# Designed miniproteins, single chains, continued (5): the designs that were tried, part 88

Each design is a single chain, and the fold is of that chain. pLDDT is the mean over its residues in the fold that is shown.

## One batch from the design tools (miniprotein)

Design m19051
Fold by ESMFold2-Fast:
Structure m19051 (fold): chain A 68 residues (1-68)
Amino acid sequence: KVVRFPTMVVRIQSDTLDAARKRAEEQGRGAGKSLETLGGYKKVTVKVSVKEVSPTLHEVRIEFTAEF
């Protein structure tokens, strides 16, 4: 069984796209761990996509899928 969760969209201030992506991955991992410990899911997959909005602002999309 695979469950897909609503996409989380966040804007992050950073001077590089890599820094924004690392921040998004940290947030995604935290949320994924919560799904495992509180939701009882066995496998949580986090997918991160980053877009540059301006030189100091990046938009990140975090998608979650979990296996029951």
Scores: mean pLDDT 77

Design m19052
Fold by ESMFold2-Fast:
Structure m19052 (fold): chain A 83 residues (1-83)
Amino acid sequence: MAKLTITDSDSVEEVRQRVTAALDAHPEVLVTLETDSKEKTERYVQAISQAAADRGYVSQVFEGEKTIVLAMTTEVWVERIAA
């Protein structure tokens, strides 16, 4: 498991790059957000979750603890009744 700390000085682009690099190297990444701004927390969560999804990972957000767990899942379950 890799651990990443995102601070108020990190840009959304830097966050995306750092998270993507960690996900490429590790099946699980723990991200801690060190920001007092709820708006910045939401923006970082969105960027991190999108980067994880782009790589086939799932994200689990613990807003109260300002922590996000990113994990690779081996299950791909798509239920469709259409042709």
Scores: mean pLDDT 71

Design m19053
Fold by ESMFold2-Fast:
Structure m19053 (fold): chain A 75 residues (1-75)
Amino acid sequence: KPSEEELEREILLALIRMMAAVLKLEKNQSEEIKEIIREIERLAEEAKTASLEEAKEILKRAQELFKEADKLSKE
């Protein structure tokens, strides 16, 4: 079936999508949080066609954005 590299990419993509989905569950989304959600979703699209190493860097960026949105939601 899929290669181990392809499975790793699918896991990374699922993690990025999960971060966006979690943020969408927040009841009080400021415009800044909505923009972060859009950026994370855009990064998920980039990760689909990126190399595995690029996808890992995209995941790190998505994690940074998720942390920023989490801080904003606690304000």
Scores: mean pLDDT 80

Design m19054
Fold by ESMFold2-Fast:
Structure m19054 (fold): chain A 95 residues (1-95)
Amino acid sequence: SLEEEALKLIEELMKRGYSRELAQEMVKLAIEKGLPLSLENALELKEEAEKRYEEQLKAALEAFKKMEGIDESTKEEEIRKRYEEFVEEKLKAEE
C-alpha cells in the first residue's frame, strides 16, 4: 500500500540521519507531487521539505505561545526550547 511504502521510505531516511519530522515532510511532498516513493525523489525534495517544516514549526510555535501565554518579548530560541521540551514530555507520556 502507499502507506506501507511511505513508512518504509521514512525509516530509510531516518537511517541516513534525517529526523523523523523532516523524513515525514519529504515523503509527504513526494506524495503531494505524485512522485514515486523512492529515496532519490525524497532527497531531491530535501530543501523544499526543510523550508516547509520550518514554516510549519513557526506556526506551531506561534500557537504554542498563545496557548501558554508566552510574552512576545521572549526570544525565539527560548520559545523553541520550551516547545521541544513540551513535545518530548508528551511523547514520553504516550506508549
Scores: mean pLDDT 79

Design m19055
Fold by ESMFold2-Fast:
Structure m19055 (fold): chain A 80 residues (1-80)
Amino acid sequence: GTAGQGRAAAAGLAVAQDSGAATVTVDGNTATVTASADPAVRAAVEAALRAAEAAGGAKVEIDGNTFTVTLVIDASEYLP
C-alpha cells in the first residue's frame, strides 16, 4: 500500500461521518468506525472499507457494525 491510498481512505472516512453513514473515531493511524443501523448503509460502508483495503490504503477488521481500520501513513520523512 501507499501513504496516498491511506490518505484517500482517511478522507473517505470523514465523508462517511459527515453524511451520517458512520461515526468515526481516529487515534493516530487507527480509526474505529461504527456504521449506521440501516443494513443498506452498513453494507455500503463495508464495501467502501474493503475497497480501500484492496487498494492497499488500509487494513480492515470487522466486528458486527464496528470496523477497526489501520491506515497506511506516510513514512517518507523517516526514510529520506
Scores: mean pLDDT 69

Design m19056
Fold by ESMFold2-Fast:
Structure m19056 (fold): chain A 60 residues (1-60)
Amino acid sequence: VPPPTDEQVRGAALALVTADREGAPGSREQKIATLEAAGFDGEAVRARYDELEAAGVVQP
C-alpha cells in the first residue's frame, strides 16, 4: 500500500478535529490508532491536527 499523501493526512486530521468537536466517543489516541490501522502515520496526523488548531480551524 503506498504511503498516504500530505493531502490525505490533512483530511484525516480534519476528520479527527471534526469528531472531537462533535463529541464522538473514544479518546484521541484510539482514533489515531484506527487511522494507523488504515495506514496513516499517527504522529503525522497528530502534527497536522496541532497545525490546524493553531491556524484557528479548531475552536476550543
Scores: mean pLDDT 69

Design m19057
Fold by ESMFold2-Fast:
Structure m19057 (fold): chain A 56 residues (1-56)
Amino acid sequence: SALSPAERARAVADLRRLAGEPDPSIPMSPIAQRVLAGEPLDAEDEALYRAHFAAR
């Protein structure tokens, strides 16, 4: 989960794109919206979010 500043900037850009996606079948869209809004995630959504950005 330790990202470089460049990786963090790309992750924020990816979150912005996902948050703008209106398709409810894409589970990362509402997760990205909550993360950008500074809202807490539940344990399952946090695990999914971490897995999405931690896998390299």
Scores: mean pLDDT 63

Design m19058
Fold by ESMFold2-Fast:
Structure m19058 (fold): chain A 113 residues (1-113)
Amino acid sequence: SVREKRRELAEKIKEKANEVQDLLDDPSASDEEKVKAIRELNELIIEAAKEIAEVESDEELVRKEIENYVLLMESIAIKALKAGMPKEKVEELLKEFYEKLREAFPDFEIPEF
């Protein structure tokens, strides 16, 4: 069902987000490892959003899920900055995320960087 597919994607995103947060909390983890993990989360979110949009006909529900993904990524960016990642690298990761999201969903209000 659409509901089960959405749940499976949400759980997969949550697991990856937790992995990223654990890396951000690890003082021994390199900036390169943190960047890689954030990029993997970005790609997973974009893929999940596209897949949900293909199966969900309720545009308002799709929009709300995209809004939640934007908030999740902004939360990760704030944690990355607090963990001492360079602002320039974090801004590049957010810009890449928003550009890919705008390309996938041109009719949605996606923030610009």
Scores: mean pLDDT 82

Design m19059
Fold by ESMFold2-Fast:
Structure m19059 (fold): chain A 58 residues (1-58)
Amino acid sequence: SLAEEGRRLVEEGIRLAREGRIEEAQRKGTMGVTLLQEAGDDEEALRGGREVREAAEL
């Protein structure tokens, strides 16, 4: 589903951010957030975007 794909992309973004691949993390995170929004999971999209951003700032 779009929600499952969005979650997988957000998790990939978090992982990339922790590896220091910030630009790739932001691209993956944005794609995941967009899919979650398309699925109607706005709260999960907001949380996912925040988690990718926070991981990139660590």
Scores: mean pLDDT 84

Design m19060
Fold by ESMFold2-Fast:
Structure m19060 (fold): chain A 73 residues (1-73)
Amino acid sequence: MAELEKLETFVGKENKEKAIKFLTELPPQDVLIAVDGVPFTIVRTPLSEKDARIIVENAFKMGEVIELYRVLR
């Protein structure tokens, strides 16, 4: 089974910029993005600012809480 390690939680659209920065600055790894406890997507970090912004903006359209998990494969 894939193991998940919680990296960070962002609550509310006011934290959008912090979430974008976090995804652009993470070392190379696989990250599961979950919105309100529902898996949304898996990304390979670091992301470009453009890709991070698109993902984070779409995530906050789906719910209020973004949780990021490192995927151990």
Scores: mean pLDDT 85

Design m19061
Fold by ESMFold2-Fast:
Parts: sequence; C-alpha cells; structure tokens
Structure m19061 (fold): chain A 80 residues (1-80)
Amino acid sequence: MEHARRGLRVGGEALSRHLDELSEEQRRALVDAMTAAELAVARGDLEGALEHLRQLADLLREAGLDEAAERIEREAERLG
C-alpha cells in the first residue's frame, strides 16, 4: 500500500498547486476519488485502491494535469 499512499500524495499536491485552475466540480470529483482510494487503502483493499487511483489519474488528465496523472499511473502499476 506504500505505492497507493504515494499516488494519493501526488494527487493532493496537484490539487493544492492547481486549486485556482480547477472548477468546483473538478475539485469535488478529485476529492471524492482521493477519499475512495484512502478508504480502500485503510481497508487493505488492493483492487479498490488500484481502481480509485486510476480514476484519480483519469480526472487529472481531463483537467489538463498530465504530469500528475502519469505519476499516479506509475504508482498504480507498481501496486498491481
């Protein structure tokens, strides 16, 4: 689960750095995906953590944050 936690840190950093560039809807979607991933990690749900990290990466790509998305995808690959 270290790679899942690392992916979540990348998501949090991207959200913090680009807060003013994101719509309220985009911010909410990112927070929801991060919360779902954190819950999966807390439960030891590897498959759920992987799924929600991939959702987080997709949302970041849609927001134009490609570098952050790629970093999360790399951590997700190392997870499973």
Scores: mean pLDDT 83

Design m19062
Fold by ESMFold2-Fast:
Structure m19062 (fold): chain A 84 residues (1-84)
Amino acid sequence: SKVEKLKNLKGKSDEAKEIIIDLIVETYLKEGVLTEEEAEELRKMLKEGEVPKSEKLEKIRKDLGKLLLELGSFVELAEYLESK
């Protein structure tokens, strides 16, 4: 599972980042928070470090930081996303 993959990559920041980004984007798509186009833009922004081109994506970028802090760790985030 993606949760197990994240746990195995604990301490490998770049690889863990890619998995976390994929989980978040897939979740936002499934929940209807993002359109398919917005999801692709967000994925590219997060993986390539590009500046957000829309106010909506900038808000999501900021909210992701808050969500990660509130959940305590990237492992907890992955478990939360897997449980839905």
Scores: mean pLDDT 65

Design m19063
Fold by ESMFold2-Fast:
Structure m19063 (fold): chain A 81 residues (1-81)
Amino acid sequence: MKEARERARESIRRMREYTDKAVEAYRKGDYKTGRQYSLQATSYGFAALAFAVEAEDDELVKEVTRTIKEGNEKVEKAEKE
């Protein structure tokens, strides 16, 4: 359980990192790099959710779900602007 929580938190950190990189790439007009980082962020988001569920930590599941939603909104806004 402790290991699953730690893995979930590391995956959340990686998701945020790649979300920020995707946003920066889109703002620079580098759509190919932006899409690659966005896919990486999505991958870490699913990993974080899986680990949070394995940890049976409902608060962590809610944090991961919120982080995924916020990340998707940031990327979508940057891609369209």
Scores: mean pLDDT 85

Design m19064
Fold by ESMFold2-Fast:
Structure m19064 (fold): chain A 66 residues (1-66)
Amino acid sequence: SDQELIDRVSELVARAYPGLAAALGRDAANQALVKISNEALKLSETMPEDEVLRYLEERLAAAIAA
Protein backbone atom coordinates (compact mmCIF):
# COMPACT_ATOMS: atom_id res chain seq x y z
CA SER A 1 0.00 0.00 0.00
CA ASP A 2 1.04 3.66 -0.33
CA GLN A 3 1.21 3.85 3.48
CA GLU A 4 3.74 0.98 3.57
CA LEU A 5 5.90 2.78 0.99
CA ILE A 6 5.66 6.02 3.01
CA ASP A 7 6.67 4.15 6.20
CA ARG A 8 9.70 2.56 4.48
CA VAL A 9 10.74 5.91 2.96
CA SER A 10 10.47 7.49 6.45
CA GLU A 11 12.73 4.74 7.88
CA LEU A 12 15.37 5.29 5.16
CA VAL A 13 15.25 9.08 5.65
CA ALA A 14 15.60 8.71 9.45
CA ARG A 15 18.64 6.43 9.01
CA ALA A 16 20.27 8.76 6.45
CA TYR A 17 19.61 12.09 8.20
CA PRO A 18 22.52 12.05 10.72
CA GLY A 19 25.01 11.32 7.90
CA LEU A 20 23.51 13.98 5.62
CA ALA A 21 23.50 16.60 8.39
CA ALA A 22 27.13 15.80 9.25
CA ALA A 23 28.22 15.96 5.58
CA LEU A 24 26.11 18.91 4.32
CA GLY A 25 24.95 20.81 7.39
CA ARG A 26 21.37 20.97 8.66
CA ASP A 27 19.87 23.38 6.08
CA ALA A 28 21.45 21.69 3.03
CA ALA A 29 20.54 18.24 4.42
CA ASN A 30 16.88 19.33 4.81
CA GLN A 31 16.84 20.73 1.25
CA ALA A 32 18.38 17.51 -0.14
CA LEU A 33 15.84 15.34 1.73
CA VAL A 34 12.88 17.39 0.44
CA LYS A 35 14.19 17.20 -3.14
CA ILE A 36 15.00 13.47 -3.02
CA SER A 37 11.68 12.62 -1.29
CA ASN A 38 9.72 14.59 -3.92
CA GLU A 39 11.62 12.81 -6.72
CA ALA A 40 10.87 9.41 -5.10
CA LEU A 41 7.15 10.25 -4.73
CA LYS A 42 6.96 11.31 -8.40
CA LEU A 43 8.69 8.07 -9.48
CA SER A 44 6.25 6.02 -7.34
CA GLU A 45 3.48 6.97 -9.83
CA THR A 46 5.18 4.91 -12.61
CA MET A 47 7.75 2.63 -10.90
CA PRO A 48 7.44 -0.44 -8.63
CA GLU A 49 8.02 0.21 -4.90
CA ASP A 50 11.29 -1.80 -4.90
CA GLU A 51 12.76 0.44 -7.64
CA VAL A 52 11.62 3.62 -5.86
CA LEU A 53 13.25 2.46 -2.60
CA ARG A 54 16.49 1.54 -4.44
CA TYR A 55 16.51 4.97 -6.09
CA LEU A 56 16.02 6.66 -2.70
CA GLU A 57 18.83 4.62 -1.08
CA GLU A 58 21.25 5.40 -3.95
CA ARG A 59 20.38 9.13 -3.97
CA LEU A 60 20.80 9.43 -0.18
CA ALA A 61 24.14 7.55 -0.29
CA ALA A 62 25.37 9.78 -3.15
CA ALA A 63 24.39 12.94 -1.23
CA ILE A 64 26.32 11.76 1.86
CA ALA A 65 29.38 10.85 -0.28
CA ALA A 66 29.44 14.24 -2.05
Scores: mean pLDDT 80

Design m19065
Fold by ESMFold2-Fast:
Structure m19065 (fold): chain A 89 residues (1-89)
Amino acid sequence: SMEEIDAEIEALGPVLAQAGVDALKSEDPRVRLAGLTLAEMGIGILVKSGKYEEAAKLAKQMSDAAREAGLTDEAERFENIAKELEKKI
């Protein structure tokens, strides 16, 4: 059913977001850029699924990883996403 398809997509959210966080630890700028995209997709899926607490936690981890990678603008963006999501909890 459509509901079962949505459940499979929902399960992908945390996997993509975590892959994005892990990719930001790479020394390769191309891998880090791919990580930003994966995290945005994963967090977006979690938000659509109403999993705001998990999405906020992953957005915070993404912000921290981006800061360690020297991606200050991206770190601030994910920090703001986490703060906005925390307001929905």
Scores: mean pLDDT 82

Design m19066
Fold by ESMFold2-Fast:
Structure m19066 (fold): chain A 110 residues (1-110)
Amino acid sequence: MLERAREAGRRVIEAAKKSDKKGVEEAAKELLDIARESDDLEAIKVAVESLEKALEIAKKKGDKETAKILAEALKEASMIGLEKAETLEEMLRFIGAILRAIGELLDLEL
C-alpha cells in the first residue's frame, strides 16, 4: 500500500499543478481507496500529506472547484486515519488535517 500511496500522491500533486480536474478526481479517489483498504498508517499519512500539498497548490492557483474536491478528500482520508490511529501522535496528526479540511471547505463556501 505505501508504494501505491506514493504513486497516487505524486499524480494528485501533478494534476493540481496542471489544473487537471479529472486527474485530481481520479488520483484523489485512489488515495481514498488506499486509506479505506490499508492497515498501514504510513500509507494513510502519505495519502493525507499528498492531498494537503495538492490542496495548497489548487488554492494558490485560485482553482476553487479543484480545491473543494481536494478538501473533501482530505477530510475523508483524515477521518479514516483517525479511526485507524493507535497513538496520540497519530490521532493529533489526523485531527489537524480534519480541522484544516473543514476550514478550507468553509472558506470556499463563504
Scores: mean pLDDT 86

Design m19067
Fold by ESMFold2-Fast:
Formats: structure tokens, sequence, C-alpha cells
Structure m19067 (fold): chain A 71 residues (1-71)
């Protein structure tokens, strides 16, 4: 279900952020966290409105931000 997908993507995002923070400088890690939090806040808003599809898309956006920071 989309609800299960949101939970799965949230866990993956959390894991990827932790891995990225180990590889980045403290300043780069803080910048990444701020960008990820922007999408995380949008996902929480979507979930509060029952919009699981939008929450999935925002979680995916957060994951892409982390992946790009690791390039």
Amino acid sequence: SLEDEVVKLGRELHRLVEEAEKKLSPEEAAKLRKEVDKYGNQAIKALSQGDYAAAVEYARKGIEVVKKALE
C-alpha cells in the first residue's frame, strides 16, 4: 500500500542521511539536513491530509537530495 511505502521510504531516507553525515563535513551535513527537512515537513503535511501519494513523492525527493550530495 502507499501507506506502507511511506513508512519504508522514511526509514530509507533516515538511513541514507546517517550514512551521508558520516562522509560529509559538519557544515555540509547541516546543509543536507536542512534540505532534507524541507521535504520531510512537506511529507508530514501530506500525511496529515491523508495524501499518501504526495507523501511518497516528497520522501523520494528527500532521498534524491541525499544521493546527489554523495556524488
Scores: mean pLDDT 85

Design m19068
Fold by ESMFold2-Fast:
Structure m19068 (fold): chain A 98 residues (1-98)
Amino acid sequence: SHMEELEKKARELVSRALDHLVRARQAILEGKYDEAAKHFEEAARYLREIVELTDSPLARKAVEHFEKAVQAAKNGDRDAALAHIDEALRLLAQFVEE
């Protein structure tokens, strides 16, 4: 059905976003902020498609935490960046399980 096709596409997009967020998190832990920025750019593309496709409140909250993580990383606030990445990861995992 159309809904099954949308669910499959949403799961693929979430998988891609999760991969890039985990890589961004690791780059931040290693002090590689330029590498983290590249992974944030890729994650942003997938997160935008998830919100456009699903209009999910959980996906929107994940994007809010993602944007806060990007801004914290730009400001050199490592602890805030990691906390917001972890919350975005948690919200995306919850979205996939529903």
Scores: mean pLDDT 88

Design m19069
Fold by ESMFold2-Fast:
Structure m19069 (fold): chain A 98 residues (1-98)
Amino acid sequence: MREETIRLLEEAVRREAERSGLSEEEIDALVEAVREAVASLSELQQRVVRTRIELGGKATYGEIAKRLGVSRATVRKADLEAEKVIGTAVAKARAALA
């Protein structure tokens, strides 16, 4: 679910922000950026991201493809596009805080 995906990404963002010494306000801005990024993903991209998180980290494209009933190539493309969207949103939020 989008909520579960946001929760897991929020935890990862919080850990990185705490390591960097960011304030609670800065962490909130990063969480908002992640939330918006996830909302902008296609249904397939959201399912790929969620499935990877559910499988506990470094899931292979083959494992995700099997869970979703699609090809490995489809998973790889959706995954790269989703990571670009989320990564870009996080990078922009971090730049705005500097």
Scores: mean pLDDT 75

Design m19070
Fold by ESMFold2-Fast:
Structure m19070 (fold): chain A 98 residues (1-98)
Amino acid sequence: MIDEKEVLRALGDIYLALGKLFEKRGDYETAAEMYKKAADLYEQSGDFEGAAIAYLNAADVYEKLGKKDEATRWYKRAAELFEKSGNKELAEQAKKKA
């Protein structure tokens, strides 16, 4: 049986890779959109660590765009998801950036 959550996680991996590609090209607005799509897909799959990493990358891109309020929002969301995944060190690092 094809696991729906496995398909969602795989799609999340694709959007995360696209986000990194657009960020490398300097297309920060598109990179942020790809990272947010990745995060949503990871959350739906139950991969809270993957979602946290994707939101952290989105927040970093919003910071580069000068969108401090958006960056703070996504850093806080990443911290919450790292806590849910049991990754206390990454949660503390994300909190410091918020």
Scores: mean pLDDT 87

Design m19071
Fold by ESMFold2-Fast:
Structure m19071 (fold): chain A 57 residues (1-57)
Amino acid sequence: SKTARAGAEAGRAGDYAAAASAGAELQKMGSPHGRLGAEAGRRGDAEGAARHLELAA
């Protein structure tokens, strides 16, 4: 999805807040990787958020 791709790109760029927001959107749609990406982004783990969001794409 465009949301998962945008979130993964943000996470790779170190924007953990944008990655967390994208993960939260995907979590609302029932994505387990979206949830994990949101959790990682909220912890400030931009790289972890990117990895989870790549799997949600």
Scores: mean pLDDT 84

Design m19072
Fold by ESMFold2-Fast:
Formats: sequence, structure tokens, C-alpha cells
Structure m19072 (fold): chain A 92 residues (1-92)
Amino acid sequence: REELIAQIRAEEAASVAAYKAGDRVTAHEHDIRRYELELELLERDGAPKSEILTVRKNLEIERVHLRYLRGEITKEEYQAELEKIEADFEKE
């Protein structure tokens, strides 16, 4: 548990450092890893489903954003993916 918390903090610090260096791709890669670790911690602790869902949605948003920044998807595809995530949020 303490190791997960320490890893989450390390990923957060690494993301901030990458943003300050102007490396947006690396910053978002660290944000994705942080959300994955937060999701693992919440699931281990038996957190409310609403909290788990929130972190999972943030993780999916960051994954789509990273794909767009890497040029793997078009702006139109990026917007469509975000709209799907938003619609899923409204139904939960």
C-alpha cells in the first residue's frame, strides 16, 4: 500500500517535470501510469464504485489525448472518442 502511494507521487512529480520541460507526450504518459496506480489502490481498498469509475474515465480520457498528441488519431476521431466517454459518464 505505501509502495503504491510512493509510486503515485513519483509519477505525479515526473509528469510535472515533463510539463515544465515542454514534453507533453511524456507528461501524459506519466499521468496515465499515475491513474493506473490510483485505480489499483482504489480497487484494493474496496473504494466506492463512483470513485473507481471517475479514475477509470480520467484514464480513458488521457489515453485518447496521448493517441492524438502522438498523431495516431485525427482531430475528428479524438472528438468522437471524448463524446463517447462523456455520454458514458452521463449514463452512470
Scores: mean pLDDT 79

Design m19073
Fold by ESMFold2-Fast:
Structure m19073 (fold): chain A 93 residues (1-93)
Amino acid sequence: MKISPEESARIIGLALRAIGALLDGNYDEAVKDIEALTKRVVEIAKRLGQPDLAKKIEELGKKAVESARAGDKETALKYINEILKLSKELDEL
């Protein structure tokens, strides 16, 4: 595994907080958690020498934040899920 248990737990925790905030309609908290999630996964991608994945994750994070700010929880959840899938791909390298 390329991601430590501590990093994995942090990523999962941030994602669950973002999802919970979106479901509660707390879009300000969701934006904060999405930005924190995106930053952590981007840092891991860069550390693992995956600059193209880092750029893709940054783009997905921006789209998730924009969707959350617009109150579009379904689209924001979709982008969070895509970030989590890429995080799993990084761990499986």
Scores: mean pLDDT 86

Design m19074
Fold by ESMFold2-Fast:
Structure m19074 (fold): chain A 85 residues (1-85)
Amino acid sequence: MEEEKEQLKRAEEIMKLLYENPELIEKLKEAARASNSPEVAKANEELAEYAVELAKKVEAGELTPEEAARQFIEKGLELEAEVEA
């Protein structure tokens, strides 16, 4: 669906932004700690650590930015389903 294409495109943009600006990873960890919900904070920290790992793999040439973006979306959706607002 078109929504899936938009999600993938946004994640690819985010992944490239994290790859170009590693400092944002540190800010994501700080934002996770600022969450009043322990479940949301844990999910955000896990997602941030996963983004770091994916960015390193892209830099090493092990993953393309598109592949990293897909894995990032999948992890985000999995964590979001666990947390349910």
Scores: mean pLDDT 69

Design m19075
Fold by ESMFold2-Fast:
Structure m19075 (fold): chain A 72 residues (1-72)
Amino acid sequence: SLTASDVPELIKQLESKDPKVVAEAALNLRRLGYQFTEEQKAVLRKKARTLRDYSKYGIEGLEYALVLEFAV
C-alpha cells in the first residue's frame, strides 16, 4: 500500500528514463496528495508532449502522456 513514506522514492522515480516508471510515480504521488513544484510540473508536461509523438512511442506513449497530464 502507498504511504507518505514512499514519497522520496516516488520523487526519485520521476527522473527515470522509462516513461512507464515516470507515469506510475506521478500518478502515485497524486494519489498521496503530493503537491508538485512548478519546476516538476513543467518537466513532466514536457515529457508528456514528447510521448505524444506516435511515430516514436506508439499507443503506450500516448497512454503515459495522458497519465502524466492527469497527474499534474
Scores: mean pLDDT 85

Design m19076
Fold by ESMFold2-Fast:
Structure m19076 (fold): chain A 66 residues (1-66)
Amino acid sequence: SSVEEEAAKRGGEEARKAIAEHPDNEEAIRYAMQAAVDGATAAARTGDLAAAEKALEEGVKRAREA
């Protein structure tokens, strides 16, 4: 669905940014990738883009704090 596509696109963009910011930090990369997966999963389960965005934001925050 378009919600899942949007969540996947945003997750990919944020993961790419986190990798660029922390290329040698496996933990940060892993958190960024998990954020993308969590966002896509939330969108798939609920069809709710806002829930997917919230899951992604929380994961990205964790990646940046690592």
Scores: mean pLDDT 66

Design m19077
Fold by ESMFold2-Fast:
Structure m19077 (fold): chain A 119 residues (1-119)
Amino acid sequence: TRTVSAEAEDGVATAGMRGDNQPVTLEAEAEAKKPTKVRVRALVYSTTDQATLELEVEADGKRLRAPTVTAGTGSAEIELEVDIKPGKARARATVSGNNVYAVLQVEVKDGKARVTATV
């Protein structure tokens, strides 16, 4: 198992991982001191037409799921922006496919963000 993590305060946290034909799981947590916006961006880079990207965000008791995106040769992206009350937002992205590189990025103001990528 390989894991990489990144953290940011009042800014952008980004973590990425190569899947090597294994699914990549990307998880993020953002904690805000004040009502704010959290932007979550999930990206996949693939040299094949068989990569899939899924993204879910949970904030203030609401769960938002983006439609699954299939990445062809090149890149695909899902971006979700959520308004949150003071507290925590969580995001999970799953990337599956051959020769994929997966990235999760989370931006928060007046708060902290942590992103973890695991294969």
Scores: mean pLDDT 80

Design m19078
Fold by ESMFold2-Fast:
Structure m19078 (fold): chain A 117 residues (1-117)
Amino acid sequence: LQELEEEVEKLREELLKKGGEEMFKEMGELARREREKLGPSEEGIVEARSRALIELGERVGPEALKLAEELAELYKKALELHKAGKLDKKIEEEISKELLELEKKLLEKLIEALEAE
């Protein structure tokens, strides 16, 4: 987990260095607008974030879209398990690892898209 978290953080820094600041700002604005439509519930927050990720994926390409959809699905699954009281330490660690692996792959695709500009 820690090594994977460090890899993801380095990729986030690389994306920002390559001009990804506007991309993060746009994603944040999309998530905010969708949250205003869906309301302030935990479900609304997760759905708004999911919609923003999918929109970003659509702009980058089909591989990024697939990763964004997988990441969105896993966020929804994590919330469902949390609400059911089934999110124990082991399951939380497994989900966190899968989320980081998907985020790493998505960040790599976003960096590739910026390099192609």
Scores: mean pLDDT 76

Design m19079
Fold by ESMFold2-Fast:
Structure m19079 (fold): chain A 93 residues (1-93)
Amino acid sequence: KEKTLEEIVAALTSPDPLDREIGEAFVLILLGIGKIDEKNGDFESAAETYKLAAEAAERAGLTDLSKWAYQNMADAYEKAGKTEEAKKYREKA
């Protein structure tokens, strides 16, 4: 997870516009994987996937993507019965 996060952040903060586009595409793919996990009832896995997307977007300064990912993460934690985690991450959304 840490290596993947650092790789996504490096792409998102690259001086090369193409690297940044690839990084953004990867964040969007993670958000899509999280939605699939939610549809399958895998709320805890969805929350972990959204966390990776949210942390990468936050570290790269992509405020809209970060807020959206944290909202989805909080909703997934709530559906998983993890109310304290859901409340904590809603503050970041």
Scores: mean pLDDT 81

Design m19080
Fold by ESMFold2-Fast:
Structure m19080 (fold): chain A 86 residues (1-86)
Amino acid sequence: RGAVSDLELEFEVMLVGLASTAAAAKSAGDERAARIAERAMEVALRLAEQGRIEEAIEFGKRVLKALNAGDLEEAERLVREGEELA
């Protein structure tokens, strides 16, 4: 059960989550968190371009969790690792 389109929808929802987090962070004056979210979106898009959509979703969700927890060091670590692998 679940078409390929379900995975693509989860990917789009994850990207919207990162974009919303970046916008909210900018509104709050947290440019560091906004930059992390923007970098995470770029990594997720590169992984998806390579056909690695499941990895992109998992990566993006992990970054979102770290950002929502206020753990900017963990979020930056995840993004750095993703940038080196994508």
Scores: mean pLDDT 84

Design m19081
Fold by ESMFold2-Fast:
Structure m19081 (fold): chain A 63 residues (1-63)
Amino acid sequence: AATAATRAKIVKILAKGPKTAAELASELNVSVATVTDSLNILEAEGLVTSSTSGKTTKYSLAS
């Protein structure tokens, strides 16, 4: 399940550069579904933006 702690960790990792949901899942040792749920919340809050190149979507901080 998506948690506030997972969202905080995602923001810290994205501060180092844009990442895919799969890369974030690997770095956090959580499921891609958990990361995707957290990213959807962060994107809805305007804290994170997505950029799609071909079939690959990367996420970055929106600040």
Scores: mean pLDDT 79

Design m19082
Fold by ESMFold2-Fast:
Structure m19082 (fold): chain A 83 residues (1-83)
Amino acid sequence: GMEEAAKRVAEGSLRAAQGKKNGDGTTFTGGALLAIGGIVDAELEGGTETGVEAALKGAELVKEDPEAEKLALKMAEGMRKGG
């Protein structure tokens, strides 16, 4: 459900932020795909608004890491523009 989707967004955003910090494109891409997977799972259950909610909840879970929070918020913005 939503908790699992938000957790995947959080974990993926943290991994992507770490990959970016270390110059590791593979880790960045893996993290981004994990976060997107969480958003897609939420969107398939409740539509674009639910996908946006998962991304925003994921961002809140990683607010202590500004780069991870920024990545999750960018995903939420992408979902809003795509709906």
Scores: mean pLDDT 83

Design m19083
Fold by ESMFold2-Fast:
Structure m19083 (fold): chain A 63 residues (1-63)
Amino acid sequence: MELEVGELLGEAKKATEEGKLDPRLSKEKSEEIGELIKKYEETHSLEDMKKIVELIREALEEA
């Protein structure tokens, strides 16, 4: 979990900054993911983390 989640969060943060998620949804989904990451950094909620991971996977699968 720590290794996998850390890697996914790192890649998500980088992808959000660079807009490298699905090109069509990059702005909307990257901004949503970025907001959830900020929320997770404040709350440290596992629910928020799961939502982030799910959205990232969904965006990548759609690409």
Scores: mean pLDDT 64

Design m19084
Fold by ESMFold2-Fast:
Structure m19084 (fold): chain A 120 residues (1-120)
Amino acid sequence: ARVEAAAEALVERARAGPVTAEDIAALRRAYGLSGAETLEAARLAAERLGLPEDGRIGLEALAAEAIRDTEGPEAVARAFREVFGDEALAEELLARLRAAPSPAAAQAAIAEALTRAHLA
């Protein structure tokens, strides 16, 4: 499957060194992944790598950043809605991303939303 193949490629990249949002954006192009599929590939890769919760959230945050950088904040909110099924969380994240005064603020909003999604 496309998502599983992308997750395997992401695992190999993570074993070679620190993953960046640009690495995940390249993976999206190579495998033709939707936003939801990009988040799912990151989750599968984190599980396969045996990452603790903080590391898993970190990898998923990089995936969400790659979605934002390539397709904008609406695509991030759509991916969160499709993967986590929490429409209120997705709507709050969209509002925060649109209002974010800096890339760091957008990254913080993504990390907080992922933490809340995993604790629900």
Scores: mean pLDDT 86

